Designed miniproteins, single chains, continued (3). Designs and how they scored, part 47

Each design is a single chain, and the fold is of that chain. pLDDT is the mean over its residues in the fold that is shown.

## One batch from the design tools (miniprotein)

Design m9596
Fold by ESMFold2-Fast:
Structure m9596 (fold): chain A 89 residues (1-89)
Amino acid sequence: SDEELLEQAKLYLQGVLNSRNAIEFVRATNNLLEVVRQMSDETFRRFLEEVVSKLPLTPNLREALEVVLNDPSLSEEQREALRETMEKL
């Protein structure tokens, strides 16, 4: 369900923020990508508005979002929404 995808994305995004080394970061970011790839455009926009926009801008968050932005599975609508969110962080 959309709610399950949002909850999983929150969990993995916390893993990104709390990662202490490159291995933890890559694992959390790959898990986040797998969840994001399952999202509709509407669910992805909710993820950006309800989750991402409320988080502190850390180097880990920015790097993970740039990895997501460059993922070829993202729709153009999702990519544009993420670009707009990153500009406002």
Scores: mean pLDDT 86

Design m9597
Fold by ESMFold2-Fast:
Structure m9597 (fold): chain A 87 residues (1-87)
Amino acid sequence: MKPMNEEAVKYAKEALKAAVKEGASPEKATGVALLSIGAGVEAAFTGDAEGARRDGEGAEKAGLDAGSEKAAEYARKAGEAAAKFAE
């Protein structure tokens, strides 16, 4: 079994925690988490580093829209880690 990209999963969890701590609604916090995890899934199943990076950029935007710059930073890092894993 290919190991999941542990760094991408770690950053996705931190993005969710930051969004929740900074008062994001459950819907917005869930959106950040799903997009951040999606980057890791994209990399693991498709090997598409560019797709994983774009998912991370989308997750960053979702974090900003949720009102959390910290969630946005972790979401971007999740996408970058997933893209590096796919390479």
Scores: mean pLDDT 76

Design m9598
Fold by ESMFold2-Fast:
Structure m9598 (fold): chain A 88 residues (1-88)
Amino acid sequence: MSAEAEERAGEAARLAREYLLTRLRLRVSAQPTPEAQLATLDEFRAELAAEHASFSEETRRFAAQSPAAQAVWDELEAELAALRAQLE
């Protein structure tokens, strides 16, 4: 993979992370109870898993080869776990 392709993959992953976190924060803050907030967070995690499962085999292999993209996904998962812990 070229350096430019790796850089673009990292940028795309960072933008996706910011977009997803913004959507999550808005959905969670709109819920009236901690129980509803936890349910919304679990639903969002399921949506992320479904989106990843919808990727082509080539796209998944390409993402797995990008350390920058992997780091961004790890950061997103850590943020989701931290938010869930705060609501519990």
Scores: mean pLDDT 71

Design m9599
Fold by ESMFold2-Fast:
Structure m9599 (fold): chain A 85 residues (1-85)
Amino acid sequence: SELEKKAKELEEEAKKLLDKANEVNRESQAVSDKLEEEGLKTDKEAESQRKAEEGKRLTKEISDLLNQWMKKAAEAQKLKAEAAK
């Protein structure tokens, strides 16, 4: 009962981290897609360069969120398996 409750809490926390990672990833991909669409448009070059740098930062944030998600998901799965015994 208590292990099952803790597993559900960790699963919910992991899901929130994954949702956040997916949100940041979607933003990062949108930046990449926009740069591809804008190409060599001189009037937007500075903006495109700033968005490219922001994309690098977002990628690092995604990696951190995914690492946190995997850690909590693994712990939740371990507790869930233990509760199922």
Scores: mean pLDDT 75

Design m9600
Fold by ESMFold2-Fast:
Structure m9600 (fold): chain A 67 residues (1-67)
Amino acid sequence: HMSEIEYINRVATAAAQGKEDEAIKILDEAAKKGYSPETFRAAAWAAEVAGNQKVAEHARKLAEKLS
């Protein structure tokens, strides 16, 4: 769960900085590691709060795919 929190924080930071490609890369690596759909839902919410809809939508799609 600590690793999941680290990924969520990295996504939120990248999204807040407008680094969409970096945020998406972090999300894709987390998906390869087999993180839970709940992690991607949390990341989507964090990205949305940061104002980055593209990153939020990518995270939501991963959550749906992995559910």
Scores: mean pLDDT 81

Design m9601
Fold by ESMFold2-Fast:
Structure m9601 (fold): chain A 92 residues (1-92)
Amino acid sequence: KLSKEELEEEIDRAMVTMLFSVLLLTAKRKNADKELIELIERVLEASRGSLEELKKTLLEAAKKLGVEIPEDASLLDAAMAVGKAIDEEIEK
């Protein structure tokens, strides 16, 4: 059985992976820009690594999308902010 902290980390990872998998599918179906698809794929690749690398990748994605994320933001808060910006870009 996982510890409470390990469970919370795996839930956060799973939530980010699910969110960006849905975004990738939507972007491909709507023929979104290659750069946007590549950015989503980078986040999904980072989700298979460390949580530190995932958060770093989300912050880099936010900077490219012009999204301000507080330094004290949680992994999920960062993922939700980046996900919202990507979804808005797909809808253009």
Scores: mean pLDDT 82

Design m9602
Fold by ESMFold2-Fast:
Structure m9602 (fold): chain A 108 residues (1-108)
Amino acid sequence: VSEINRKMRAEYLIQQGGRLRRWGRYNEAIEAYRRAIEQGTGELKARALQNLAKAEAEAGRIDEHLETAREAYDLGYEGTAKSAVRYIASLHPDSAQVKELLAELEAA
């Protein structure tokens, strides 16, 4: 598969994930975004990671969301990681795990 085909597949999967998320089909959206991450590079991978984290947060998968945010940070997508943790913090303001990771990423 060429890099162009991988980019097209990643964009398609991000779009499908977004649609599934709007329909409340979070598990299917998460799967689509994971596949997009495998196909995408650079900005597309960052977008897929951000959308994956948002879908995980909306599904109540706090631990998986925090793992996805850390993955984005470790890959160099710092802005994406911080945005993801801020988003779940808005949904779960009392979560100690979310507060801890947000503090860690803001200090870096």
Scores: mean pLDDT 80

Design m9603
Fold by ESMFold2-Fast:
Structure m9603 (fold): chain A 83 residues (1-83)
Amino acid sequence: SMADIKAAARKFVVEALKTIGDGQSEVVELSAKIREAEKNGEAPDKIEELRQEKERVVEETRKRLAELMKRANAELAALKAAA
């Protein structure tokens, strides 16, 4: 039904916004840790490890969002075809 399509679309938008928000929060926290480690003169290896962790968070967020979009497109297409 049209109500089911609207409900599913709303659910996926909320899930996408949460995924983006969670990823952005982790990036902000890691950026702060990197800046603190640099100011404290931490070993270059530790700083590089934090930078790699930040890059992994960004890439994992992108990957999760892509999978969510793929799932959303499939579910919404199925609901529209059934309506």
Scores: mean pLDDT 87

Design m9604
Fold by ESMFold2-Fast:
Structure m9604 (fold): chain A 55 residues (1-55)
Amino acid sequence: SEEKKREELIKKALENGKRVAEQMGRPDLAKRIEEAAKQGKLEEVDRLGMEAATR
């Protein structure tokens, strides 16, 4: 289903985003990424992950 597909994408985005945020020394962004993922906000998880990667 589309819902299951979206959940899988959010899980992968969360794992990648948290790793990048931790690597960049941004625990604040890691926490925000986790919160966005809990709310099912895929686009927000992706945005925050990119923000962590760019500073």
Scores: mean pLDDT 81

Design m9605
Fold by ESMFold2-Fast:
Structure m9605 (fold): chain A 100 residues (1-100)
Amino acid sequence: MEEIVSARLEIKVEGSGKHKVKIISSASGNPASEVKTKAINKKTGEEKEIITKPGESAELEMEVESGDEIIVESEARGNPAAGLTSVFVDGKLVGSKGFS
């Protein structure tokens, strides 16, 4: 029984036409730790992932359409490890979650 320190955000894209989703991942903790963030478009099956090291921030961008559902999953690996995942649609913050 292992407890995984993680965050999950589910974003439904609203409004007509095409939109841009930007995901910002920040990591902190032991230098050997990392945060892995994966973004999944449930409609298209498109997946993007990044690994963020402690003290760094990394960005993912994805072009999406109205009605698409985007799942963003982050997990912190290491002891201690912590992260913050923020999701923006067209430059507006729609979700943010810290995990430690």
Scores: mean pLDDT 77

Design m9606
Fold by ESMFold2-Fast:
Structure m9606 (fold): chain A 60 residues (1-60)
Amino acid sequence: MEEVERALAEFLRAVVDYSLAKVKGLPKEVIEETKKRLDEAQARFDELQPEFEALLRSLS
């Protein structure tokens, strides 16, 4: 439960950070770092996807 919420929050935060880095034209190294974090956050959320779906199907 809390793990899925945290993973989703981290993923959304990483999306925002990556988008802002690109829009602001930050150095390539910074953009690559934010993309790496985004990829890691997405992979983590994808791993928890079955648990998230199970939670949504739960009546509780």
Scores: mean pLDDT 77

Design m9607
Fold by ESMFold2-Fast:
Structure m9607 (fold): chain A 87 residues (1-87)
Amino acid sequence: MPTAAEVLALLREAVRNSDAAAWAAVRAWFDTLSPEQQARLDAALAEAGALHSQASSLPPEEAQRLIAEANARLRATLEEITAAHRA
């Protein structure tokens, strides 16, 4: 099972660099999740996207702080989802 940090790194790589392999890895992992976990992650991604959009209208220093908050919230959700997986 990938860690929350690994999934977040893959998502950043997929978005920033349009990395098809990173997108494939994220999608493959997402497909292993329950429908409830998938819905929760989709909601967390939408919230992170909204915060990033809000940051685009702010001065650089404030934008950086808001982006850090968005990333922290997404990471917390990913950690909860990955921690729920028990072998």
Scores: mean pLDDT 73

Design m9608
Fold by ESMFold2-Fast:
Structure m9608 (fold): chain A 94 residues (1-94)
Amino acid sequence: DFEKAIEYFEKAKEAAKQGDSQSAIEYLQLGLGHAFKGLAASSLSDDQKAQYMQQLQDLSRQAALALQQGDYEKAVEYIERAIELVREALELAK
């Protein structure tokens, strides 16, 4: 599910770059859902899972707020940080 999370966050980033807030938010929510499924199924500690879930939730909230405000550049930055966190969690879970 981490690979699916990255795929959806990349789609959210591209939608944000195009000024498509609706599609960006939809892909952001799908990415977050897959990231949470990946974390829940992973071999990471409960503390690590909670930390990643909180950080991803916070970044997704900030990205959605930026999209709602028309700050597409800021939204892309938050989405890129979310992608980096998922890649980190995927690597640690191997």
Scores: mean pLDDT 85

Design m9609
Fold by ESMFold2-Fast:
Structure m9609 (fold): chain A 87 residues (1-87)
Amino acid sequence: RVEEVLERIKNAKTFDEFKEAVDELLALQPELDPATFRRYLRYIAPYVLEDPVTTAFILASSFKDKVKFSDIQELLDRLAAAYRAAQ
């Protein structure tokens, strides 16, 4: 259920939890219409398209575990690409 995946993304305490939930959401892309998928991406990361660098720093500071900026940047790039592909 998509709502459960979105809730897990919102409540992730570590980057690994966040990445796992995001990967599950991305895997659901073929099962969702483009508009619905874009709406879900905007819900979890509304600023990823407007300011991906600041969004990456915010996410990095939100997790208790040390996360490399490059790992967060790669994930956000994948989210931005998925969002644009879902036009």
Scores: mean pLDDT 70

Design m9610
Fold by ESMFold2-Fast:
Structure m9610 (fold): chain A 87 residues (1-87)
Amino acid sequence: SEVIELLEKAIEALKKGNLEEAYEHLSKALELLRENASSEEIRAAFEGDPNNPLYLVVEAYKALVEGNVEKAIELLERAVELLRARQ
């Protein structure tokens, strides 16, 4: 999955302290998740479903904007696990 590959690249960039690279990969992953999301999945993300990968990636992006890199990594790792479970 291209989304999983982008999220894994974002996690690696964050672990290396490369915030610019992490934002680029997250932006692409978020775009793909939104383009492939159903109206129900978008609603679930808006309602704060912790088992929705789109919600987790959006929350990770917010955590990065707030400077919380550790929280962003945890949220992205959870999103990857949920996406892998759907394959």
Scores: mean pLDDT 81

Design m9611
Fold by ESMFold2-Fast:
Structure m9611 (fold): chain A 100 residues (1-100)
Amino acid sequence: MKLVRATDDEVRELLESAGVFQEEMTLETVFYVLVTHFLNSGLIEPIGTSREDAGKLRITSEEAREFFKSLGLDSEELTLQDFREALEKLLEKGKLEEVK
């Protein structure tokens, strides 16, 4: 099981605002928690309920837009796959690290 921890204060604050105070968690848990938090906070929203829009999310807040732009995602619309790619970029940038 791939465990990760937040090394960046901004990412740590984001996880804590989502109710996660654990030092170590799976990458899947980070994904689930962040997507759920962003949806519940209105920072992102589903584009629609149609089959064509399934899994597509719109960035509604400047904070979320700046976060995703910092990870190289400069689109107002994201898929769940784009969100997973953003987590991989957090690992690449050293803002998340794998627990050895």
Scores: mean pLDDT 74

Design m9612
Fold by ESMFold2-Fast:
Structure m9612 (fold): chain A 92 residues (1-92)
Amino acid sequence: KTEELMKKFDEAGEKLIQALEAGDVEAARKYLDEMIKTLKELSKDPEALKEAGIKVIGLTIQLVGVALDRPEIADEALELANRLIKASKEAS
């Protein structure tokens, strides 16, 4: 169960970055919503939550990178990063 949720979390994160790099902000928001939902389910396992928290840091760095590379969607990329950080803090 936890391994399946973590895989779903990883896949959603990868798809979020890919969608945002393609300029598909709506798809990126959808994948973020999937990550937040999965993170809440992972919060029932303290070790899984710690692992997911480390992944959130990595993803946040990638989102900042996209914002720097693509000024036209920088506000959206930073909004997604902020929402991910807040969800991670709320799950802790």
Scores: mean pLDDT 84

Design m9613
Fold by ESMFold2-Fast:
Structure m9613 (fold): chain A 94 residues (1-94)
Amino acid sequence: MPEELRRALAEALRLAEEKNYPEVAEALEEAVRLALEKGAEEVALALVEAVRWLLENDAPERALELLRKVKELLEEGKFEEALAVARSAVGRPV
């Protein structure tokens, strides 16, 4: 795992733990692992950034929906769509 991704993931997981959203932490770890298995490192990083932003804005249910959608797209090999979905989550009203 690249150091930047590892650091970003660790920060997002810590935020999920501090806010008591263990289901987001588990789903994020699973989605990142799947993205890396598929060689979609950019999707993994964008997803971690999006989930962190959603958790900072107290939107854990949106984070779970995002993680589920991105996981489905990764399993279907739709990496460009997965990346776009992850990137579109940042900066949207919660």
Scores: mean pLDDT 82

Design m9614
Fold by ESMFold2-Fast:
Structure m9614 (fold): chain A 88 residues (1-88)
Amino acid sequence: SEEILKEVEDLGKKAVELLEKAAKLAEDAGDDKLAEKYRKLAEEAKKRTKEIVEKLKKGEISERQALLEAIGLVLRAIGLYFDTLLKV
């Protein structure tokens, strides 16, 4: 459904935002290596979100599977952002 496509896209955007925020926090704390790692993860999350969306549009995966994968990206990003906040 269009609603699920939008939700997957929005979840993917949220994951990217959290990883970019984590990267900025790491950079501001003087950990440029960790910042670079998080920026790479943000780019990977962008690519993965596009893959999930395209597969869902083509009917290659279920709506349930697409949501689970997109939520998984967000949960991972939250964990990394939380860990970074504890270190700064």
Scores: mean pLDDT 90

Design m9615
Fold by ESMFold2-Fast:
Structure m9615 (fold): chain A 89 residues (1-89)
Amino acid sequence: SMEDEARAAILEAVEALRKERAAGHKSTVPDELLDRAIEAAKTGSAEEAARAFREVLSQLDFDTPLSPETARAIARAGEAIDRVEARKA
């Protein structure tokens, strides 16, 4: 479903952000918010996952360079969320 695709895209984006931190690209996002977003993407609704993902993005330091792959994963998650929300309108 579109909601399952949105959760999968959010999971990929948040896990990509965790890998950026492990690679030395420091993020200002607390580990607790990343863990919450991963849990919501795996076990919650698409709406819960989207809410957690938006909270992660609000804490993201855009002065920290992201890899092209991470930026693409974030964009894909945003597009998937937009598709789910457009269908509900």
Scores: mean pLDDT 78

Design m9616
Fold by ESMFold2-Fast:
Structure m9616 (fold): chain A 100 residues (1-100)
Amino acid sequence: SEAKKLVEEGEKKEKQGDYKSAISLYVKAADIELDNADLPKEVRNKINSLIVAGEILYSAGEPLEASQVYNEASELAKKSGATSLSDILNKLSDVLKKLG
């Protein structure tokens, strides 16, 4: 899938220490997986709101707060059975901790 290809590219960027590119690739992958996930509307809307909040915090120079928000989104996705989305959001949380 396109999302899987973006994740693999992001992992390569992480190994190179290019965390900014890894974050961009993982965000794109998460958006694709969110669109494809079979989720109740309220859960989808909450995960989307958390992803948007994480993007805003990262852009504002708050990578540790962005990491916490993506981790919350990952846990919600996991509880809802969206395992691929959860894994990507967890990767975002982890890389943002390395950047902060």
Scores: mean pLDDT 90

Design m9617
Fold by ESMFold2-Fast:
Structure m9617 (fold): chain A 105 residues (1-105)
Amino acid sequence: MKKRLLRLEQRGDRVYAVVEVETDSGSVAVGSAVVEAPVVNEHTRRLAKEWAERVAEKAAKKAEKLDKVGDKVSVQEEGEAVDPETGERIKVRAQGVATKLPKPE
């Protein structure tokens, strides 16, 4: 399984992360996450990336189990965390979308 960070950017009190996951078993997924926090720091950026990766991986694994090449599946997750450095509450929303790819064998 190959993972690639496509975007990681801050806009005000939000951090946006987009991660692509490719599986050797025939799926590709894109996960996106938005972290809303009063203070944006290295922890919030890491959290955004981790949630984007997690939903992408979940979507990719589900897509591998689909019957038809080109079929798509989506995964959505929401959660809250606490920044260990600031003690502030962090809100996270993430979505992964995956497509089943043809296998050469």
Scores: mean pLDDT 80

Design m9618
Fold by ESMFold2-Fast:
Structure m9618 (fold): chain A 94 residues (1-94)
Amino acid sequence: MDEQIEAAMKELERAAEELARALEEAGKTELAERIREAMERLREAIKAGDKKAALEAIDELSEVVIEAKEEVPEAEELADETLALLDKLSRLLE
């Protein structure tokens, strides 16, 4: 895995887990699980070197994060940070 992609993934994994924990605290355990599942799919795609699958996983995760932001306004900053990191990773995969 490229060093920049690896670093971006580590930042994204931290932000996504912080968001998932905030969602769990808000009683949105299903949304937290969906974020973790989407992150796992993204990790697998990147490890496989499948850029297309990775970009598709980024799109899927972005949709779940947007939904989380709408359902839990208190998590808005964490959701926005996660979306910014997804955009950064997407650009590195171009």
Scores: mean pLDDT 86

Design m9619
Fold by ESMFold2-Fast:
Structure m9619 (fold): chain A 94 residues (1-94)
Amino acid sequence: SLYDLLKELIEENPEMSTEELRDKVMSLISDPEERAQASGVLAWLEESSKDGKVSKLTPTEAIQKITGISEPLDGVSALDLIEEVFKSFGAEIK
């Protein structure tokens, strides 16, 4: 559900910065466990930046910097790549 929410928000607001997306997501989620998951995903995105601060970049720009993809990339497709990496990491550290 979290990834689906992120995909929907990115599709609706492709110009939204990662910081604005975080604030909007956190305002929509009231469940503590879902809030922790959302915070974790967004923190991972920010911390994985190659060029420093990604909070002012759009999610698409942030993901392009992290993955090294230079060509234009759809924000939803880019988020799918991040989701797969995050799932793999999570499974290994259980």
Scores: mean pLDDT 59

Design m9620
Fold by ESMFold2-Fast:
Structure m9620 (fold): chain A 83 residues (1-83)
Amino acid sequence: DLSVEEIVEKAKEIFKKYDTDGDGYLTAEELQKFLKDVLGLNPTKEEVDALIKEFDSNGDGKLDFGEFLNFLRAHFPDQIDKL
């Protein structure tokens, strides 16, 4: 099991890898690519948009690092150690 600090560090490295434009946010397209490449999922655009809406606390249509970390903890608690 990963400590909270290890989970945060690993999530931060993944976030930086998929934040291809370096703006500090993950778009729906970047999140979809992460889900496909890292978790082996094949989500629809509608499913990705619904996930962003659930965790997008400021309504900007994208996830900052904190929102992304909350998403991973809520939907992939058993997968964080594989990231």
Scores: mean pLDDT 74

Design m9621
Fold by ESMFold2-Fast:
Structure m9621 (fold): chain A 97 residues (1-97)
Amino acid sequence: ANVTPEEIAAMLLQTEALVAGEPEAAEQIVELLRNKDYEGAQELLKEVAEKAKDEATKKTLLKPVEHYLEMGRRLVDVFDSKRSAEDVLKELEKERA
């Protein structure tokens, strides 16, 4: 099973919501992103940001959901590249045996 950009974005935003002390919001963000409800996720992040005591966490939560989706896409590309490298190494070991 391939990791999706939405799953990576959900993991990143879940971590930020947990740091803000909002574990219920963290769970809701995961579900919203899995269902591709980006507007619902964005509104929930604004509410969590208002409750955040730390300015750095607040700034992170106020970033657009698209920022985290882009990060997820980049990380998926890195993971796919790493899997290809491992498959190439296995083929080279098979040729040497």
Scores: mean pLDDT 74

Design m9622
Fold by ESMFold2-Fast:
Structure m9622 (fold): chain A 65 residues (1-65)
Amino acid sequence: MEKEIHHGVLLISVAVIKTTVDRRPLSDEEAQRAIEILDRAVKEGVISQEEANELRERIAKAKAE
């Protein structure tokens, strides 16, 4: 079971991903790690599935340039 600490850490991680995809292209490894973080954030109720899907598209575009 997740704890409140995990919720806060995931929320910060998602915010970092949002900021990073807006500023620069992502490497393949960075994009894959970001997607894994998004999947965990949805599973633990930190973000909605809709928000995660939007961010996944943004990550894919940032990875592809």
Scores: mean pLDDT 74

Design m9623
Fold by ESMFold2-Fast:
Structure m9623 (fold): chain A 64 residues (1-64)
Amino acid sequence: SGIEVALRLAETARTGDEVADGAAALVASGGMSLEEAQEIGALVRAGRIDEARAKVRERALKAL
């Protein structure tokens, strides 16, 4: 499922692109809104990768 993919990406992600892929997988699976994914994208662009990753992980865990 996209939620399982997002959780794996949140645990293994080393780059902003990988964090963004996790957020996209959650949006596609209904575990995250498009607005929340845009907020994560803003964190990635600001270089706040660890914070963005933590948000993806939190949303993936809540969606399980």
Scores: mean pLDDT 82

Design m9624
Fold by ESMFold2-Fast:
Structure m9624 (fold): chain A 64 residues (1-64)
Amino acid sequence: GALPDAATTARNAEIVRMTRKVIEVLEEKYDLSDIEINTKASLLTVEGLREGLSEEQLIERAKE
């Protein structure tokens, strides 16, 4: 199959990296199931990136 282009690969890597950071923050703050944490982290990361938030801003939003 065709590999993703460099821009798509970079975007996906950034999303994964940001999602992992958000998961860590949510796990420390909330006593939620793995499914709920992963769902919330994915939604926060995707919405934050759509809004142009930095990693620091995304982490701050996750702490709310």
Scores: mean pLDDT 74

Design m9625
Fold by ESMFold2-Fast:
Structure m9625 (fold): chain A 83 residues (1-83)
Amino acid sequence: SSAVVTALRDAAAAIAAQIAQQGSLTIDQVMAIIQDVMAQYLSPAQLQQAMAIVQAQLQALGQDTLTGQQIMQAINAAIADLK
């Protein structure tokens, strides 16, 4: 849905701000930011589904810490999976 895509784009902007300060983020840190941003826009069911898809894409990267580019790749893959 367009609401999920908008929420993920807003989450991506928040992640970019944290990357600018910290250089890299763990999966847990990325998921916390995504939950905080998306919970403002989505129903609990939509939030749970979007969180599961994003977490799977982040874990597929096989890295303990993630760059902004890797996180954006995972978010874009999650948006594609939501079609």
Scores: mean pLDDT 82

Design m9626
Fold by ESMFold2-Fast:
Structure m9626 (fold): chain A 82 residues (1-82)
Amino acid sequence: MQSQVDSLVDQLRRIHQTSTDPRDRQAAYLGVQGVQRLLQGDVSGGVQLGRQSVQLAQQSPLGDQVINLLQQAGQAAVQVYT
């Protein structure tokens, strides 16, 4: 479970580091921060950052990829606590 979350977060970090579009980079950055907050037990902070990431991703070229990675990472993070 943890290794799956780490892999998905790494993919988001790759988008943040390598994307040429600032919206893709910012959406991926917010997504990473949101997942990290969820893993630390800050559910409200994680949800807020995830929502901001999705809103920005809807306007970005790689937005669908960012949203899909966020959905998978969020589900995997929840399973870590079960």
Scores: mean pLDDT 80

Design m9627
Fold by ESMFold2-Fast:
Structure m9627 (fold): chain A 75 residues (1-75)
Amino acid sequence: MKITEEKELEVETASGKVKFKAKITRDENATPDSEADVELIAEEPVSDDDLAYAGRKFLEEAGIRNARVTLKKKK
């Protein structure tokens, strides 16, 4: 069965701390090499570089090696 996990993370940037939400959808028996759908949503206005940096750090921490990543900025 597919499950969706939500996590919040804060990244130190030149503009200060920025909050991001990450939504991960994957199979419950997924390995780090299994494909996962990841949405990364900035809760505050951020640059694309800061959003990409946060996404990379999050994937490393979560142990996800095969991710389909969607980056979104919250309106």
Scores: mean pLDDT 72

Design m9628
Fold by ESMFold2-Fast:
Structure m9628 (fold): chain A 70 residues (1-70)
Amino acid sequence: SAVAAQLAALGEEARALQETDPERAARLLEEGLRLGNPEAEVTGVSVRTDANGRRVVEVDVRAPAPAPAA
């Protein structure tokens, strides 16, 4: 679907930018999460450096509660 293609493109661009522009990578990941999960709310975004000196972007989301059992 068009949404799946957009999600893949956003993910690839975010991955490419993670080392050089982690703030932009974080924004792309947030956009992708909103496109794929319109009911989810982004609650936090953090950027850190891992043990290998690589930049890591973490995005926290709140998913909707599961539907009650029928």
Scores: mean pLDDT 71

Design m9629
Fold by ESMFold2-Fast:
Structure m9629 (fold): chain A 86 residues (1-86)
Amino acid sequence: MEEEEVERALERLRELLRAALPDDPELAERIYEFYRLAYELYKKGEVSSEEELLEKVAEKLGVSVEEIREWLELARRRALERRRAA
């Protein structure tokens, strides 16, 4: 089932985010919520581009698109740091 496949993908993403960001569980949770909402909006056909996706998720979370971009950039930088430190 489509929902079951998405739930599995989101659970794996959550595990990966927690493993990558153990010192910042709030950032991990924000990134998780972003992808969860992004999938919901995409499934409903409310977005057709990455830009629309970011705007709609920002609206639903009550934050700016720039804040979401900052979360994603911070997570990417920390993941790279952990990979290099290993």
Scores: mean pLDDT 74

